Designed miniproteins, single chains, continued (3). Designs and how they scored, part 48

Each design is a single chain, and the fold is of that chain. pLDDT is the mean over its residues in the fold that is shown.

## One batch from the design tools (miniprotein)

Design m9750
Fold by ESMFold2-Fast:
Structure m9750 (fold): chain A 56 residues (1-56)
Amino acid sequence: MTVTITGERKDGKATVTVESPALTDEQREQVEQQFADIMERFDLESFSLTVDVPPP
């Protein structure tokens, strides 16, 4: 399965979106918050990460 994580700045704010059918809403929010914190810490303007996760 494929997990896509994208981060960008909108109006100077770090905005992260996670697209995955395998994550719960709570897990998605946690991942989005974690990457938003990373963007702020490292002053990242944007990123895109696609990960193929093998089925369990």
Scores: mean pLDDT 77

Design m9751
Fold by ESMFold2-Fast:
Structure m9751 (fold): chain A 56 residues (1-56)
Amino acid sequence: MEIKKEAERVNKLKEEYDKFAEEVRKTGSPELAEKLKQEADERVKKEYQRIAEKSL
């Protein structure tokens, strides 16, 4: 299992999600952007947990 590559991929996705949330904030919905950021953070956290479980 390529755990290191999986973790790097998830980190990159988080950066993309953060940038997308910033774009949404700039287009006029800062509260919606904050909500999207929180949801993305939760998904990233769950992905890390799944990677750890798959390591076994």
Scores: mean pLDDT 75

Design m9752
Fold by ESMFold2-Fast:
Structure m9752 (fold): chain A 55 residues (1-55)
Amino acid sequence: GDEEARRRTAEGARAAVLAAGGSEEQAQKVYDAAMAGKNAEESNLNGARAVVLAT
């Protein structure tokens, strides 16, 4: 599903950071960012929905 595709993209980004000589912390940050969304608009929409659903 879309979650699996996002996870694969996040794993790829993480591996790329490590291959480029980045730290494990930087790789984890990139992974987390990719899992949270692909761009600012998607992240903002997901954040707004989470706030509405939590209220």
Scores: mean pLDDT 65

Design m9753
Fold by ESMFold2-Fast:
Structure m9753 (fold): chain A 55 residues (1-55)
Amino acid sequence: MKASDETVRRVEAALAEGASRPVSQAELAKRLGISVGTVSAAIKELEERGVLVDE
C-alpha cells in the first residue's frame, strides 16, 4: 500500500502539532480520518525521505 504525497504532508503536519508530546499512529489516524495502515505508510515514507529522522 502507498500513501499519496498529500496524505504524507497531512501526517507530517499532524506530527508537528504533537512536537511537545508523543502522538501514536492510532491518534494520528483518528485526527486525519484515515486508517492506521495509511498513517504507518506515510510515516515510513517521511522516514525514507529523512524528514522524520530527528523529530
Scores: mean pLDDT 68

Design m9754
Fold by ESMFold2-Fast:
Structure m9754 (fold): chain A 77 residues (1-77)
Amino acid sequence: HMSREELDLEVEAALVIMEAALAKNAYKQGKLTPEELREIAERAREVSKRAREHGFDDLAKQLEDVAKELEEMAEKL
């Protein structure tokens, strides 16, 4: 049913979502910089765009929401 490219995209999205969750916890403990959070947010937005191009609208929305949350956390002092 799914192409190799689509499977690779789903795996990449899952890894970015997991990385974001771990990064959020690390940032709260002072173990991650705001710049590192922004880098993860940028990757989430890139994967979101590719997910949307393949019709994975729900996954794309989830990645956009994750990116926005990380960006908002990075902007708070």
Scores: mean pLDDT 83

Design m9755
Fold by ESMFold2-Fast:
Structure m9755 (fold): chain A 65 residues (1-65)
Amino acid sequence: MTADEVGARLEAAVGREGAGRALMEVLEAIAAGDYERAVAVLQAAGFSEEEARAAVEALDATVEV
């Protein structure tokens, strides 16, 4: 899963405004090293545990882009 795919999926699940807020909260959690919180935010948006984990990994990897 790519960071772009995570954004698109959040937008489909919770709408444009909701996706922006969820994405910011996930990124803040990752920056704080709180990966459990990042996963929980994605699960609240309708991601499964496995999908949320893959999404967090993809977003963490965006450091180089």
Scores: mean pLDDT 77

Design m9756
Fold by ESMFold2-Fast:
Structure m9756 (fold): chain A 90 residues (1-90)
Amino acid sequence: MSEEEKKIVEAIKYVNDAIAALYKAGLTDLARKVYSLYLEAVQAYDNGDYKKAVEILEEALKLVESTPGVPQEAIDNLKKALELFKEIEK
């Protein structure tokens, strides 16, 4: 497994942890929206559009940060995922 593949797997785990934190907080609609944006980001990444993947994840982070009552765990995990996706871009 390449170092890039390891970073992708780790980023996916962070996104899943963020979504789980949102569900635990009762923010079900936000969790569903973040998951939808995550799927769009993965699709962009698979198509080689790394910039679009990062932009979509940045949109997800802004949405989470602007929502009242979001647990810090969700924000921290999304930030870690975004950093890993940025590192995969050369």
Scores: mean pLDDT 82

Design m9757
Fold by ESMFold2-Fast:
Structure m9757 (fold): chain A 109 residues (1-109)
Amino acid sequence: SKKEEYEKKGQEYLKKGSLYLNEGDYEKAIEYFEKAIKYFEEAAKENPKNKLLAEAYEALGRAYLNQKDYEKAIEYYEKAIEIYEAIDPNDPRVERLRKELEEAKKKLA
């Protein structure tokens, strides 16, 4: 399906972004995560409870956190939490990301 094609392309960009994130190239990581998100948003049009979209928002938030862009890290972590919680309110990623979110908020205070 067209949804599966978008998810496949998004996953390819998500993997490239993760590679750059692990290498410390946060600028390229952000670029590839933003490309992944665009494809996952197309895949999520029929159902916004898309786990891949949540994973891409989480990854983008982590890249911004590493750049010390705490405002953008908070924005994307909140987007990831919203989707994960909508899928499963007991998902352990929700608790972990909420803790990371509170630490990022403390950096702005």
Scores: mean pLDDT 88

Design m9758
Fold by ESMFold2-Fast:
Structure m9758 (fold): chain A 86 residues (1-86)
Amino acid sequence: SADELLAKAEELLKSDDDFDLLKAVKLLKKAIEQGRYEEAIPLLEEALKKAKDPALKATIYRVLAEAYEKLGKKEEAEEALKKAEK
């Protein structure tokens, strides 16, 4: 369920390891695909604060953009995509 995806992602976000953060981001992307956009966004922002690898940060920004687009937040989605290109 999406609730299980969110709970598992929250547990992985307790880690400072980019590998665990990437696992959390993949689970959050699946939760977004299941309609849990508002709950996934703050967890993605937490992953972004901890992420060290630029490639992981770019991945997080792309997933944030997807969530923002699903919420109709077009400006925030465009800003996230722009940050993913850096």
Scores: mean pLDDT 87

Design m9759
Fold by ESMFold2-Fast:
Parts: sequence; C-alpha cells; structure tokens
Structure m9759 (fold): chain A 79 residues (1-79)
Amino acid sequence: SNLERALEYVKKAREALRAGDVETAKEYLKKALEFAKKSGDEETAKILENAIKALDIGRVEGLAGVDEAERYIEEKLKK
C-alpha cells in the first residue's frame, strides 16, 4: 500500500539521520510524503511536512518528527 511505502521511506530517513546525513534523510521524507499524499492520509502528510520543515530550521525537532511519523503510520497500518 501507499502507507507501507511511506513507512519504508520514513525508516530509511531515520537510518540516514543516524549516519548524520540530514540531506539524504530529507529526500527520503519527501518520498514518504509523496506516498502519504497518494494514500489520502492528510494527518500523516502533515506530520511528514512538519518533520521536513523542522530539519531545515531545527534539527532536534526534525528527529522527533521522524519518530512521530513512523509511530503514526505503524499504528494506522494495524487498522
């Protein structure tokens, strides 16, 4: 599903952040956002947009946003 693909890219973004590669993480989050929008899940898309913005201006907030997005998508996929 589109949400499963979004989750895959969020996990890849987390791995990039663990490696200190913020630019690669942002590109993965942009791909995750594309799939979230295709799923019609506005809440997931908003979380991802906020995470991308935070990585541009406040790195710590961006890390928290990636964790929030992963948790939210995983919870939604259980439904």
Scores: mean pLDDT 81

Design m9760
Fold by ESMFold2-Fast:
Structure m9760 (fold): chain A 57 residues (1-57)
Amino acid sequence: GDKEELTKVYGVGPALAQKLVDHFGNLEQIRNATREELETVDGVGPAIADGILRSLK
């Protein structure tokens, strides 16, 4: 599922994956988000945002 794909990113655990899905709605919205938008989520710093973008784009 969407959360399981997100947990493959280094530094993204189940709690952060849930926050990302809650904030953006689904994996497609997360893929379309900018680095700056990803960093608005509590627990997402520059390194995790870069990791998400590399894994999903």
Scores: mean pLDDT 81

Design m9761
Fold by ESMFold2-Fast:
Structure m9761 (fold): chain A 107 residues (1-107)
Amino acid sequence: MRYYVGVAATLTEEAVVGAAAVADEEGRILAEAVVRRPRSEFAGLTDAQQLGEAAGLAAAEAVRKAGVAPEELADPGVAAFRVAASEEEARRAARELAVAAARAGAP
């Protein structure tokens, strides 16, 4: 069985937030994760780099919660990354992207 990851992130004044969701081949959400880190933890990185780091942390946590081995993930290039205006929007975007990736990867 193949699994698909959708990832989104947002920036606030104090923190960078990543959100991720893992879907199966039918687009069922198996796990979700939200990671919040102080922007100071990524001092010296650009906003885009900070978003990428938070997104990566959220993706790793969602995959871990889903109990999925890295070898069972679809091509990482299928998981789209989205910049969101809020943590709630990031969570929704992550779910939408995971479902979209699953549909695109369907046989």
Scores: mean pLDDT 77

Design m9762
Fold by ESMFold2-Fast:
Structure m9762 (fold): chain A 58 residues (1-58)
Amino acid sequence: SEIDVLREQLEAVRDTIRLVEELYRRTGGDPEVGATLEGLRETERRLEDRIRALEEAA
């Protein structure tokens, strides 16, 4: 289902966030890494919102 695909995408984004958060810590707060992290967090929120909307429409 579309929800299952979105949940898989959300898990992949969350895995990437964990890796980028570790990189951000190791670089001492590199602004470019921080900007990438912010973009990934926004993608996470959009996926969560879409999943929620589909669940509420069912």
Scores: mean pLDDT 87

Design m9763
Fold by ESMFold2-Fast:
Structure m9763 (fold): chain A 63 residues (1-63)
Amino acid sequence: SVHEAVRLATELGLSPTEARVLRLWVESGGRASYREIAERLGISPRTARRHLRRALERVRAAR
């Protein structure tokens, strides 16, 4: 949900774009490609890959 994404972003210090990328990835059950995320957010696949990588590193570091 939007509330869960906002909370996670705040707790992990994610940027708004990193939070949106992570939300779409989580909603897909980890199955969304960076191409799909990029298309939905209007960013490049390379940018989506960087943001997803950073968001996932933050999540892993918090575990």
Scores: mean pLDDT 76

Design m9764
Fold by ESMFold2-Fast:
Structure m9764 (fold): chain A 74 residues (1-74)
Amino acid sequence: DAELQRPGFLLVLRLLAERGPVTAAELARLLGVSQAEVSAALRLLEEAGLVRVTPGPRRVYSLTPRGRALLEAA
């Protein structure tokens, strides 16, 4: 299953849907967990095609159409 001991993949996807493009540090702050935990979850979500990263001065993460469809089905 995609769920882990971390704050859960669905919570990360929901925050991306609600907040728009955000950094891993901002997600960690919003979830009250370490940036390492969020970064690991984001890597797995990116590999699954549910999240997209835009490179820049800071990496920003956004929900893909696939990620949005999964969140709406949940």
Scores: mean pLDDT 75

Design m9765
Fold by ESMFold2-Fast:
Structure m9765 (fold): chain A 119 residues (1-119)
Amino acid sequence: GSARRRALEERTRRLMLEALEELEAQPEAAPFRELQPDELYNPNVLDTIPNPVSLAIIRKELEEGRIRTVEEFEARMQQMFDNAMTLNPEGSPERETAERVRARADELIARLRAELEAA
């Protein structure tokens, strides 16, 4: 019924927020917490990544109900990392950091999916 659906939606939202908070707490995730000035104001960067994404934007989308499913959450996380991979050349320290943070995000999302299936 409606009450069970509402409880599942609230639990899913909470698990996504908990995964986001664990990722935000990683020291290596610092570049992803907020949009960088170049992602806000540099037209050459905006031409390359017209849809900038940060953990703060994803948090707001979760809180406002604009992300409602794990699939939507994963897609927004993937967009954020795809932007970082586009802006940072292979072999750069920034690229290597982005790849490690992405791997951690993938682990957190896999755990979140397992927790939902165990209910």
Scores: mean pLDDT 85

Design m9766
Fold by ESMFold2-Fast:
Structure m9766 (fold): chain A 57 residues (1-57)
Amino acid sequence: EETQKRVLEAIAAILRAIGDILDIESSDLPEEEKAALLAEAEAELAAARAALAAVPD
């Protein structure tokens, strides 16, 4: 039961990170600011994927 919750939380985090990337790409922010935010969002996506991979069984 807890494993299922962790999996769902990790998937939700992955989807949120993807949504953040899309929001940044569609924003009217300066390119340099977008690059910094994209790097941060990609790091969040990598962390979320690692969290999913770390869920036992």
Scores: mean pLDDT 79

Design m9767
Fold by ESMFold2-Fast:
Structure m9767 (fold): chain A 85 residues (1-85)
Amino acid sequence: HMELEKEDLIRAVKALKNLVDGDDYEIDFEAASKIPEEVLRKALDEYIDKLNEIGGEETKEKARQALEKAGVSEEVIDYLVSKIK
């Protein structure tokens, strides 16, 4: 089980939200830093669940690319992508 730093949580949530919603929203770190980590983790799990409804190798690759572009650490990217079926 991996603990994510708050910055990685913020970046991951925005990256996966943009991927799921088809949007390109910029990360507002000041506003996002005020969100409790518990809320960010729940949002992250929700977006991973939505990606799992699509599933497949292409979805995993799109998620990896989105997380890399957002500046999420490699260890966290590997962990999150491993949760996608």
Scores: mean pLDDT 77

Design m9768
Fold by ESMFold2-Fast:
Structure m9768 (fold): chain A 86 residues (1-86)
Amino acid sequence: AEELIKEAEKKLAEGKNDEAAKLYIQAGGILLAQEKYEEAIELYKKAYEVGSKELQAKALKGLGLAYLKLGKFEEADEYFKKAEEL
């Protein structure tokens, strides 16, 4: 995950926002699989901030799943609904 985050930061510095968002989503998924839900949430939020509409939808689904795993059902529902609107 750390290597992907560093690559994403480099892509952001180069103005390659969608490439950075994809790397943040990938790193978030790895952290989610490792049950590092709070760290995954931070990466999905970064992906949402810089990504295109398609990548924002993927990031919101990741946020929904991470909040669901934390037992934060209201926040999870909000993120899943936002993803469907995109």
Scores: mean pLDDT 86

Design m9769
Fold by ESMFold2-Fast:
Structure m9769 (fold): chain A 58 residues (1-58)
Amino acid sequence: MLYRVTANENLGDAVRERLGIERGEEIVLTPAQIGERLGVPPAVAVAELEKAGAIERL
C-alpha cells in the first residue's frame, strides 16, 4: 500500500527531516519505508502522520 506524505504546516521539522523532504514538498512511500525513516513501527508512523493531516492513502 502506498501513501502520499505532504510536509504541511502541522508536520514537525524533526519528522520532516527524517522523511527527507522540505516544507511544502511531498513523497510517496510504503508504511514500512515511513516507519524505517521515522524509527518507529509502520502502524505508529502512519498514525502520527494522520494526526498531523500529513498523509493520504493512494
Scores: mean pLDDT 85

Design m9770
Fold by ESMFold2-Fast:
Structure m9770 (fold): chain A 68 residues (1-68)
Amino acid sequence: MMSIEQQAQQLVDEAKKRLAEGVPVEKVSEEFSRKYQQLLSQAKTQEEKQVVLKAGGEVSDMLDEASR
């Protein structure tokens, strides 16, 4: 099974890939929000939560840039 760190990295990589493929920002945002909340709920330690929060911030920045 994948670690929280690996799942967080996949979240960032998938969002980046979807945006690069021309998927609308709104659609990527919806998919990201669902997966992000699930991953955050699975984080057991403060360190794991920080990794998920950092990944969430990176995706949010990408969505903001793409929505310009």
Scores: mean pLDDT 81

Design m9771
Fold by ESMFold2-Fast:
Structure m9771 (fold): chain A 78 residues (1-78)
Amino acid sequence: ELEEKLAKTKDPLEKAEIYEKLGEEYESKGKYEEAIEYYDKAYKIYKETLGVDHPKTRETFRKLVETSVKFLAEIVLK
């Protein structure tokens, strides 16, 4: 579904939105490694297209950091 839409999308902002949604789906499944990768892809596109200070860019970076902390907690604390 989202992955198929991603392959067909040419608009960078639409790709970033799909990457962000994929990150959310993988995070909800506890797949933090994959979630981090998708959030990073979304963050880079938002940063390049909208600028580093844009609310969307900041929100995606916050999700990236939060998910990275969860991933490290799973590895370090267990």
Scores: mean pLDDT 81

Design m9772
Fold by ESMFold2-Fast:
Structure m9772 (fold): chain A 58 residues (1-58)
Amino acid sequence: EEAKKLADELRKRGEYELAVAIYVKFLNEIPGDAEREAVQKVAENLEEYIKKAEEIFK
């Protein structure tokens, strides 16, 4: 799906906040529970990474 590809590219470019926002929006459009859970885990991992990065940049 186009939204997932865009989010993956943003993640690769270091645009983590935008990538997370797109993953979260994409979660609401996924018809399958397994696919939705996989995308949710990626978004959660990116959010944790952003928080840890903020702590490092003290």
Scores: mean pLDDT 67

Design m9773
Fold by ESMFold2-Fast:
Structure m9773 (fold): chain A 64 residues (1-64)
Amino acid sequence: MLTPEVLAELARASREAAEIAEREGREETARLFRRAAEAYEAGDSESGLEYETRAVLTTMKETI
């Protein structure tokens, strides 16, 4: 299981990724990274990882 410190770092990284995606016009990717951060902040590492993975995959579709 992930520690609270690791979850906090993952949440912070996901929020930063969401801000970058939003600035680049990748609205769906930004939304998914925000959902990942919210899940990590709630202690749900499984849902957080799922949203983060979907955000990464969606990035490829929005940048083309």
Scores: mean pLDDT 79

Design m9774
Fold by ESMFold2-Fast:
Structure m9774 (fold): chain A 77 residues (1-77)
Amino acid sequence: MKELYEEEAEKYIKKGEEAKEKGDNKAAAEYYTKAGYYYYLAGNYKKAEEAYQKALELDPENEEAKENLEIVKEELK
């Protein structure tokens, strides 16, 4: 359900923010990537795009976030 997916996404956003605050950029990027997945499942492509962009700002080598960001950008065309 959309509401459950957005709730899970917000949970991972908070975990990513906590990891970033502690200086764990790799863990933060992984949490933001998971948040992007849940926003994508919810059909919220704009928030999915934002989450994947945050992941790549912290870990530019995160191939999963990079690939999924391209998928989301195609959905937003």
Scores: mean pLDDT 85

Design m9775
Fold by ESMFold2-Fast:
Structure m9775 (fold): chain A 74 residues (1-74)
Amino acid sequence: MPIDMNEVRATLYHMGGHIAYKQGDYEKAVEYYEKAIEANPEYAGSWENLAKAYKALGEEEKAKEYQAKAEELK
């Protein structure tokens, strides 16, 4: 089966975002999750975690918009 390089990149960026989020670096978490979405925009988990990172930054409106996008993809 051919390797989907976009799915691999999305997974690596998603993991990077999760690590940054756990370290309290929410700005880096946003950057990694945005790159994960660029590689695979259909993965709801990246949108959900991007919303969570924006909420941690106090960006409540963006957090709600990205959470809604995550719900559409489920």
Scores: mean pLDDT 80

Design m9776
Fold by ESMFold2-Fast:
Structure m9776 (fold): chain A 76 residues (1-76)
Amino acid sequence: MEELLKKIEELEKEAIEALEKKDYEKAIEKLEEAKKLLEELAKISKDPELWKKAVEATRKQIEKTKEMKKKAEEEA
């Protein structure tokens, strides 16, 4: 569990760095990887409710980032 949490934190940090550079594609990739690990935590956790909320939050962030990417491409 702790090892998965560390990987998720690293992916979230990489996603934030990508967003700061407006690299939406890389940010989406890192967020999707983090979401998969959060889904794994939800399956094995004794408190799946917390991890399911984290999955949902990450899913919404991915959707928002995809919209920002599409908007940037359409405005170019």
Scores: mean pLDDT 80

Design m9777
Fold by ESMFold2-Fast:
Structure m9777 (fold): chain A 74 residues (1-74)
Amino acid sequence: DAVIERLRELAERLLAAAEAGDVAAAEAAWREYQALLAEAVASGELTPEQLEALNRELEPTMRRAVAAYAAAKA
């Protein structure tokens, strides 16, 4: 699924930007991730089951990204 692959790519971009201390790039990646996710859910391209599976898969990446982003903002 191209949308799921793109969401994975955006999550990795978010993590990489946050770990590099690039706050602007991290925020841009996060906005793009949220917009794509909202569109895919609204269109029915992502089912609730696929969304739950993706959230479970990306949870470690998102936890790392949030921690890195918080450190970069300090």
Scores: mean pLDDT 87

Design m9778
Fold by ESMFold2-Fast:
Structure m9778 (fold): chain A 67 residues (1-67)
Amino acid sequence: SAAIVEEYREWVAANPEASDEEKQQKFIELLERAGYTAEAEAARRVLEGEDPEAARAALLEALEAAR
């Protein structure tokens, strides 16, 4: 949902020194707490992929579109 996307963006803004791995781990944590199990699993796969930033952006966009 949009609330999870906003919470993630606020955390990133508060932690500008955070690595991409730390940002992805926080995103997974937020998804799990909200019950988005499938999206959390997809985000974990991104950590092992070639373009984590692009895949994370796609998931954020999908979550923002979800109710």
Scores: mean pLDDT 72

Design m9779
Fold by ESMFold2-Fast:
Structure m9779 (fold): chain A 79 residues (1-79)
Amino acid sequence: SSAEELKRFEESLEGIEKLVEEGLNNPELRRFYLQLALREAEELLKAIEDSTLLSEEDKKRLTERVQKLIKEIKELLAE
């Protein structure tokens, strides 16, 4: 269902945010976790775009959240 797919994507986004937090909390593994988070965020963005079950409003909101996170990760990797 659309609600179950929305929940799955929200949980995936939370998982990516946790990878960013792990990178920030573990200086020796910072680059590893941030690169993993970036890869997973880019894959999630594609999955949202490919979804046929989500409403246009949910797709837009999730896409904006993932794009913001990708930008933040890229800025952290540039440090």
Scores: mean pLDDT 89

Design m9780
Fold by ESMFold2-Fast:
Structure m9780 (fold): chain A 64 residues (1-64)
Amino acid sequence: MKIIAILNTEDFSAEKFKAAMEEAQRIAKENPDLSPEELKELASKVLSEKYGIPPERVEVHVID
């Protein structure tokens, strides 16, 4: 399962995008028993807390 995360912030950079993608992939790998919806919720929360942005600014897509 592949996960894609996008941070909707004015300070967004290619390096920050790569870091967010790697973190999202790590979350997916460590939580193989979670449903796509649960995985989206967890990734949004973790990235929101890590980067200090509201959860609604974090877009997460789970691809099989």
Scores: mean pLDDT 73

Design m9781
Fold by ESMFold2-Fast:
Structure m9781 (fold): chain A 67 residues (1-67)
Amino acid sequence: MEITDEEVLRSLGYAYRALGNIYAKQGNNELAIESYEKGIELLEKAGDTPENKELIEELRKKIEELK
């Protein structure tokens, strides 16, 4: 079984979402936004799937809330 670059990028995108959530709960809004933005970037590179699009939209909403 070979892990594709797309699968790695998607996994990293999910990891950055989790990191952003941790920073947001700690009140580190700047680091939370940076983590969510990195997550969006990686998910956009990972592929055009409904799941990735839904998560990207959720992360964009979280960024708007933290501004």
Scores: mean pLDDT 81

Design m9782
Fold by ESMFold2-Fast:
Structure m9782 (fold): chain A 92 residues (1-92)
Amino acid sequence: SKTDEFTKYFNAGLEAFKAGDYEKAIEYYEKALKINPYSVDAWFNLGLAYEKLGDIEKAVEYYLKALSIDPTNLEASLKLTKVPNVKLPALP
């Protein structure tokens, strides 16, 4: 099922991230997001992986994607409050 395929790629991304393979984590999270583009967790974790690689601009982009789906996501909001000059989306 699509749910099984999403879970497979998302979990593979988590394992790669835990191993410190952030490029591989990104690859798996992107595959998961192709199956479910509304996964707040996958967008947030994609942002975390880019942050670990030092790509702050992409990290911010993906944290904003997570907030565009769930404006109440505290973890994404807190990440963005630590970056200067980022405009947070309005609460629902």
Scores: mean pLDDT 84

Design m9783
Fold by ESMFold2-Fast:
Structure m9783 (fold): chain A 66 residues (1-66)
Amino acid sequence: SPLAQQVREHIRQAQEALRRGDVDTAREHLDRANELLGELSGVDPESAAELLPEVQAVNDALRKAE
């Protein structure tokens, strides 16, 4: 779905930002991924469940970087 693709793209951008040490950009992308994941859970709960661990991993990495 387009929404799942958007979540994946924001996760990817957050991971890239973290690799560069750009914590602020990583947070912006993670916040957007979380928002879209919430929307996705209402329309495609299976895709949301598959993406949730990846979003959680980025969130954990970001918290450690701050």
Scores: mean pLDDT 86

Design m9784
Fold by ESMFold2-Fast:
Structure m9784 (fold): chain A 68 residues (1-68)
Amino acid sequence: SKERKEILKEIAEKLKEIGDAVDKYLNAEKDIKEYEKKLKENPTEEAEKKLKEAKEELEEAKKKLGLP
């Protein structure tokens, strides 16, 4: 059996990973809305690239959180 301290460290690491994935999800969702708005006002290659990156970040966060 693992020592109690080792088990608590593993739990803390998993909770940190979940927290990081939640933050990534919320930030990506915010960025998608921002860049979609910018593209409607003035379409640029940079804004299109940033929107694509934000959508990819959202999908990675969804995978980590077990979301569809």
Scores: mean pLDDT 85

Design m9785
Fold by ESMFold2-Fast:
Structure m9785 (fold): chain A 91 residues (1-91)
Amino acid sequence: SPIDEFVERLEKLKKELLANKDDEEKVLAIIGEILALLGEMIRRFADDPEVQLLLGEAAARLHELETSDLSTEEKVEEAVKLIDELIERLR
């Protein structure tokens, strides 16, 4: 299903975040890729109000994380939690 394809892409980006915990520039780039993926999902599921709300809340939280004063490792931990929560709620 389209949801399963997006979940696989989110899981791949999660693995990339965990692999790059000590690289601030790479972590911010991956967070940007996750935001772009959420934007693609918002466009794909435009007619699903529950999915729209869930994706919008996830994007807002991830955007705040991107601009936060948290350490790179803390940003990875929070982004991973957000991805895990999103995957659980999409399935």
Scores: mean pLDDT 86

Design m9786
Fold by ESMFold2-Fast:
Structure m9786 (fold): chain A 65 residues (1-65)
Amino acid sequence: TRPAPARRHTAEEYLAQARALIAELKASPAPDEELRRQAEGWLHQAARHGADPAEVAALLAELAA
């Protein structure tokens, strides 16, 4: 009953996308509000799909810093 492996919209995939955007935001010398907003959106999607709440909270804290 698990989701098909070809599907891209799992909690882990949302977390991976959020992590990538957070890393890009941290690497940027200038603030990027759009990247921050996108990463936050990916984290909310991850939470809705059953991601580890502690990991989501940690990444949201990273994003808010």
Scores: mean pLDDT 74

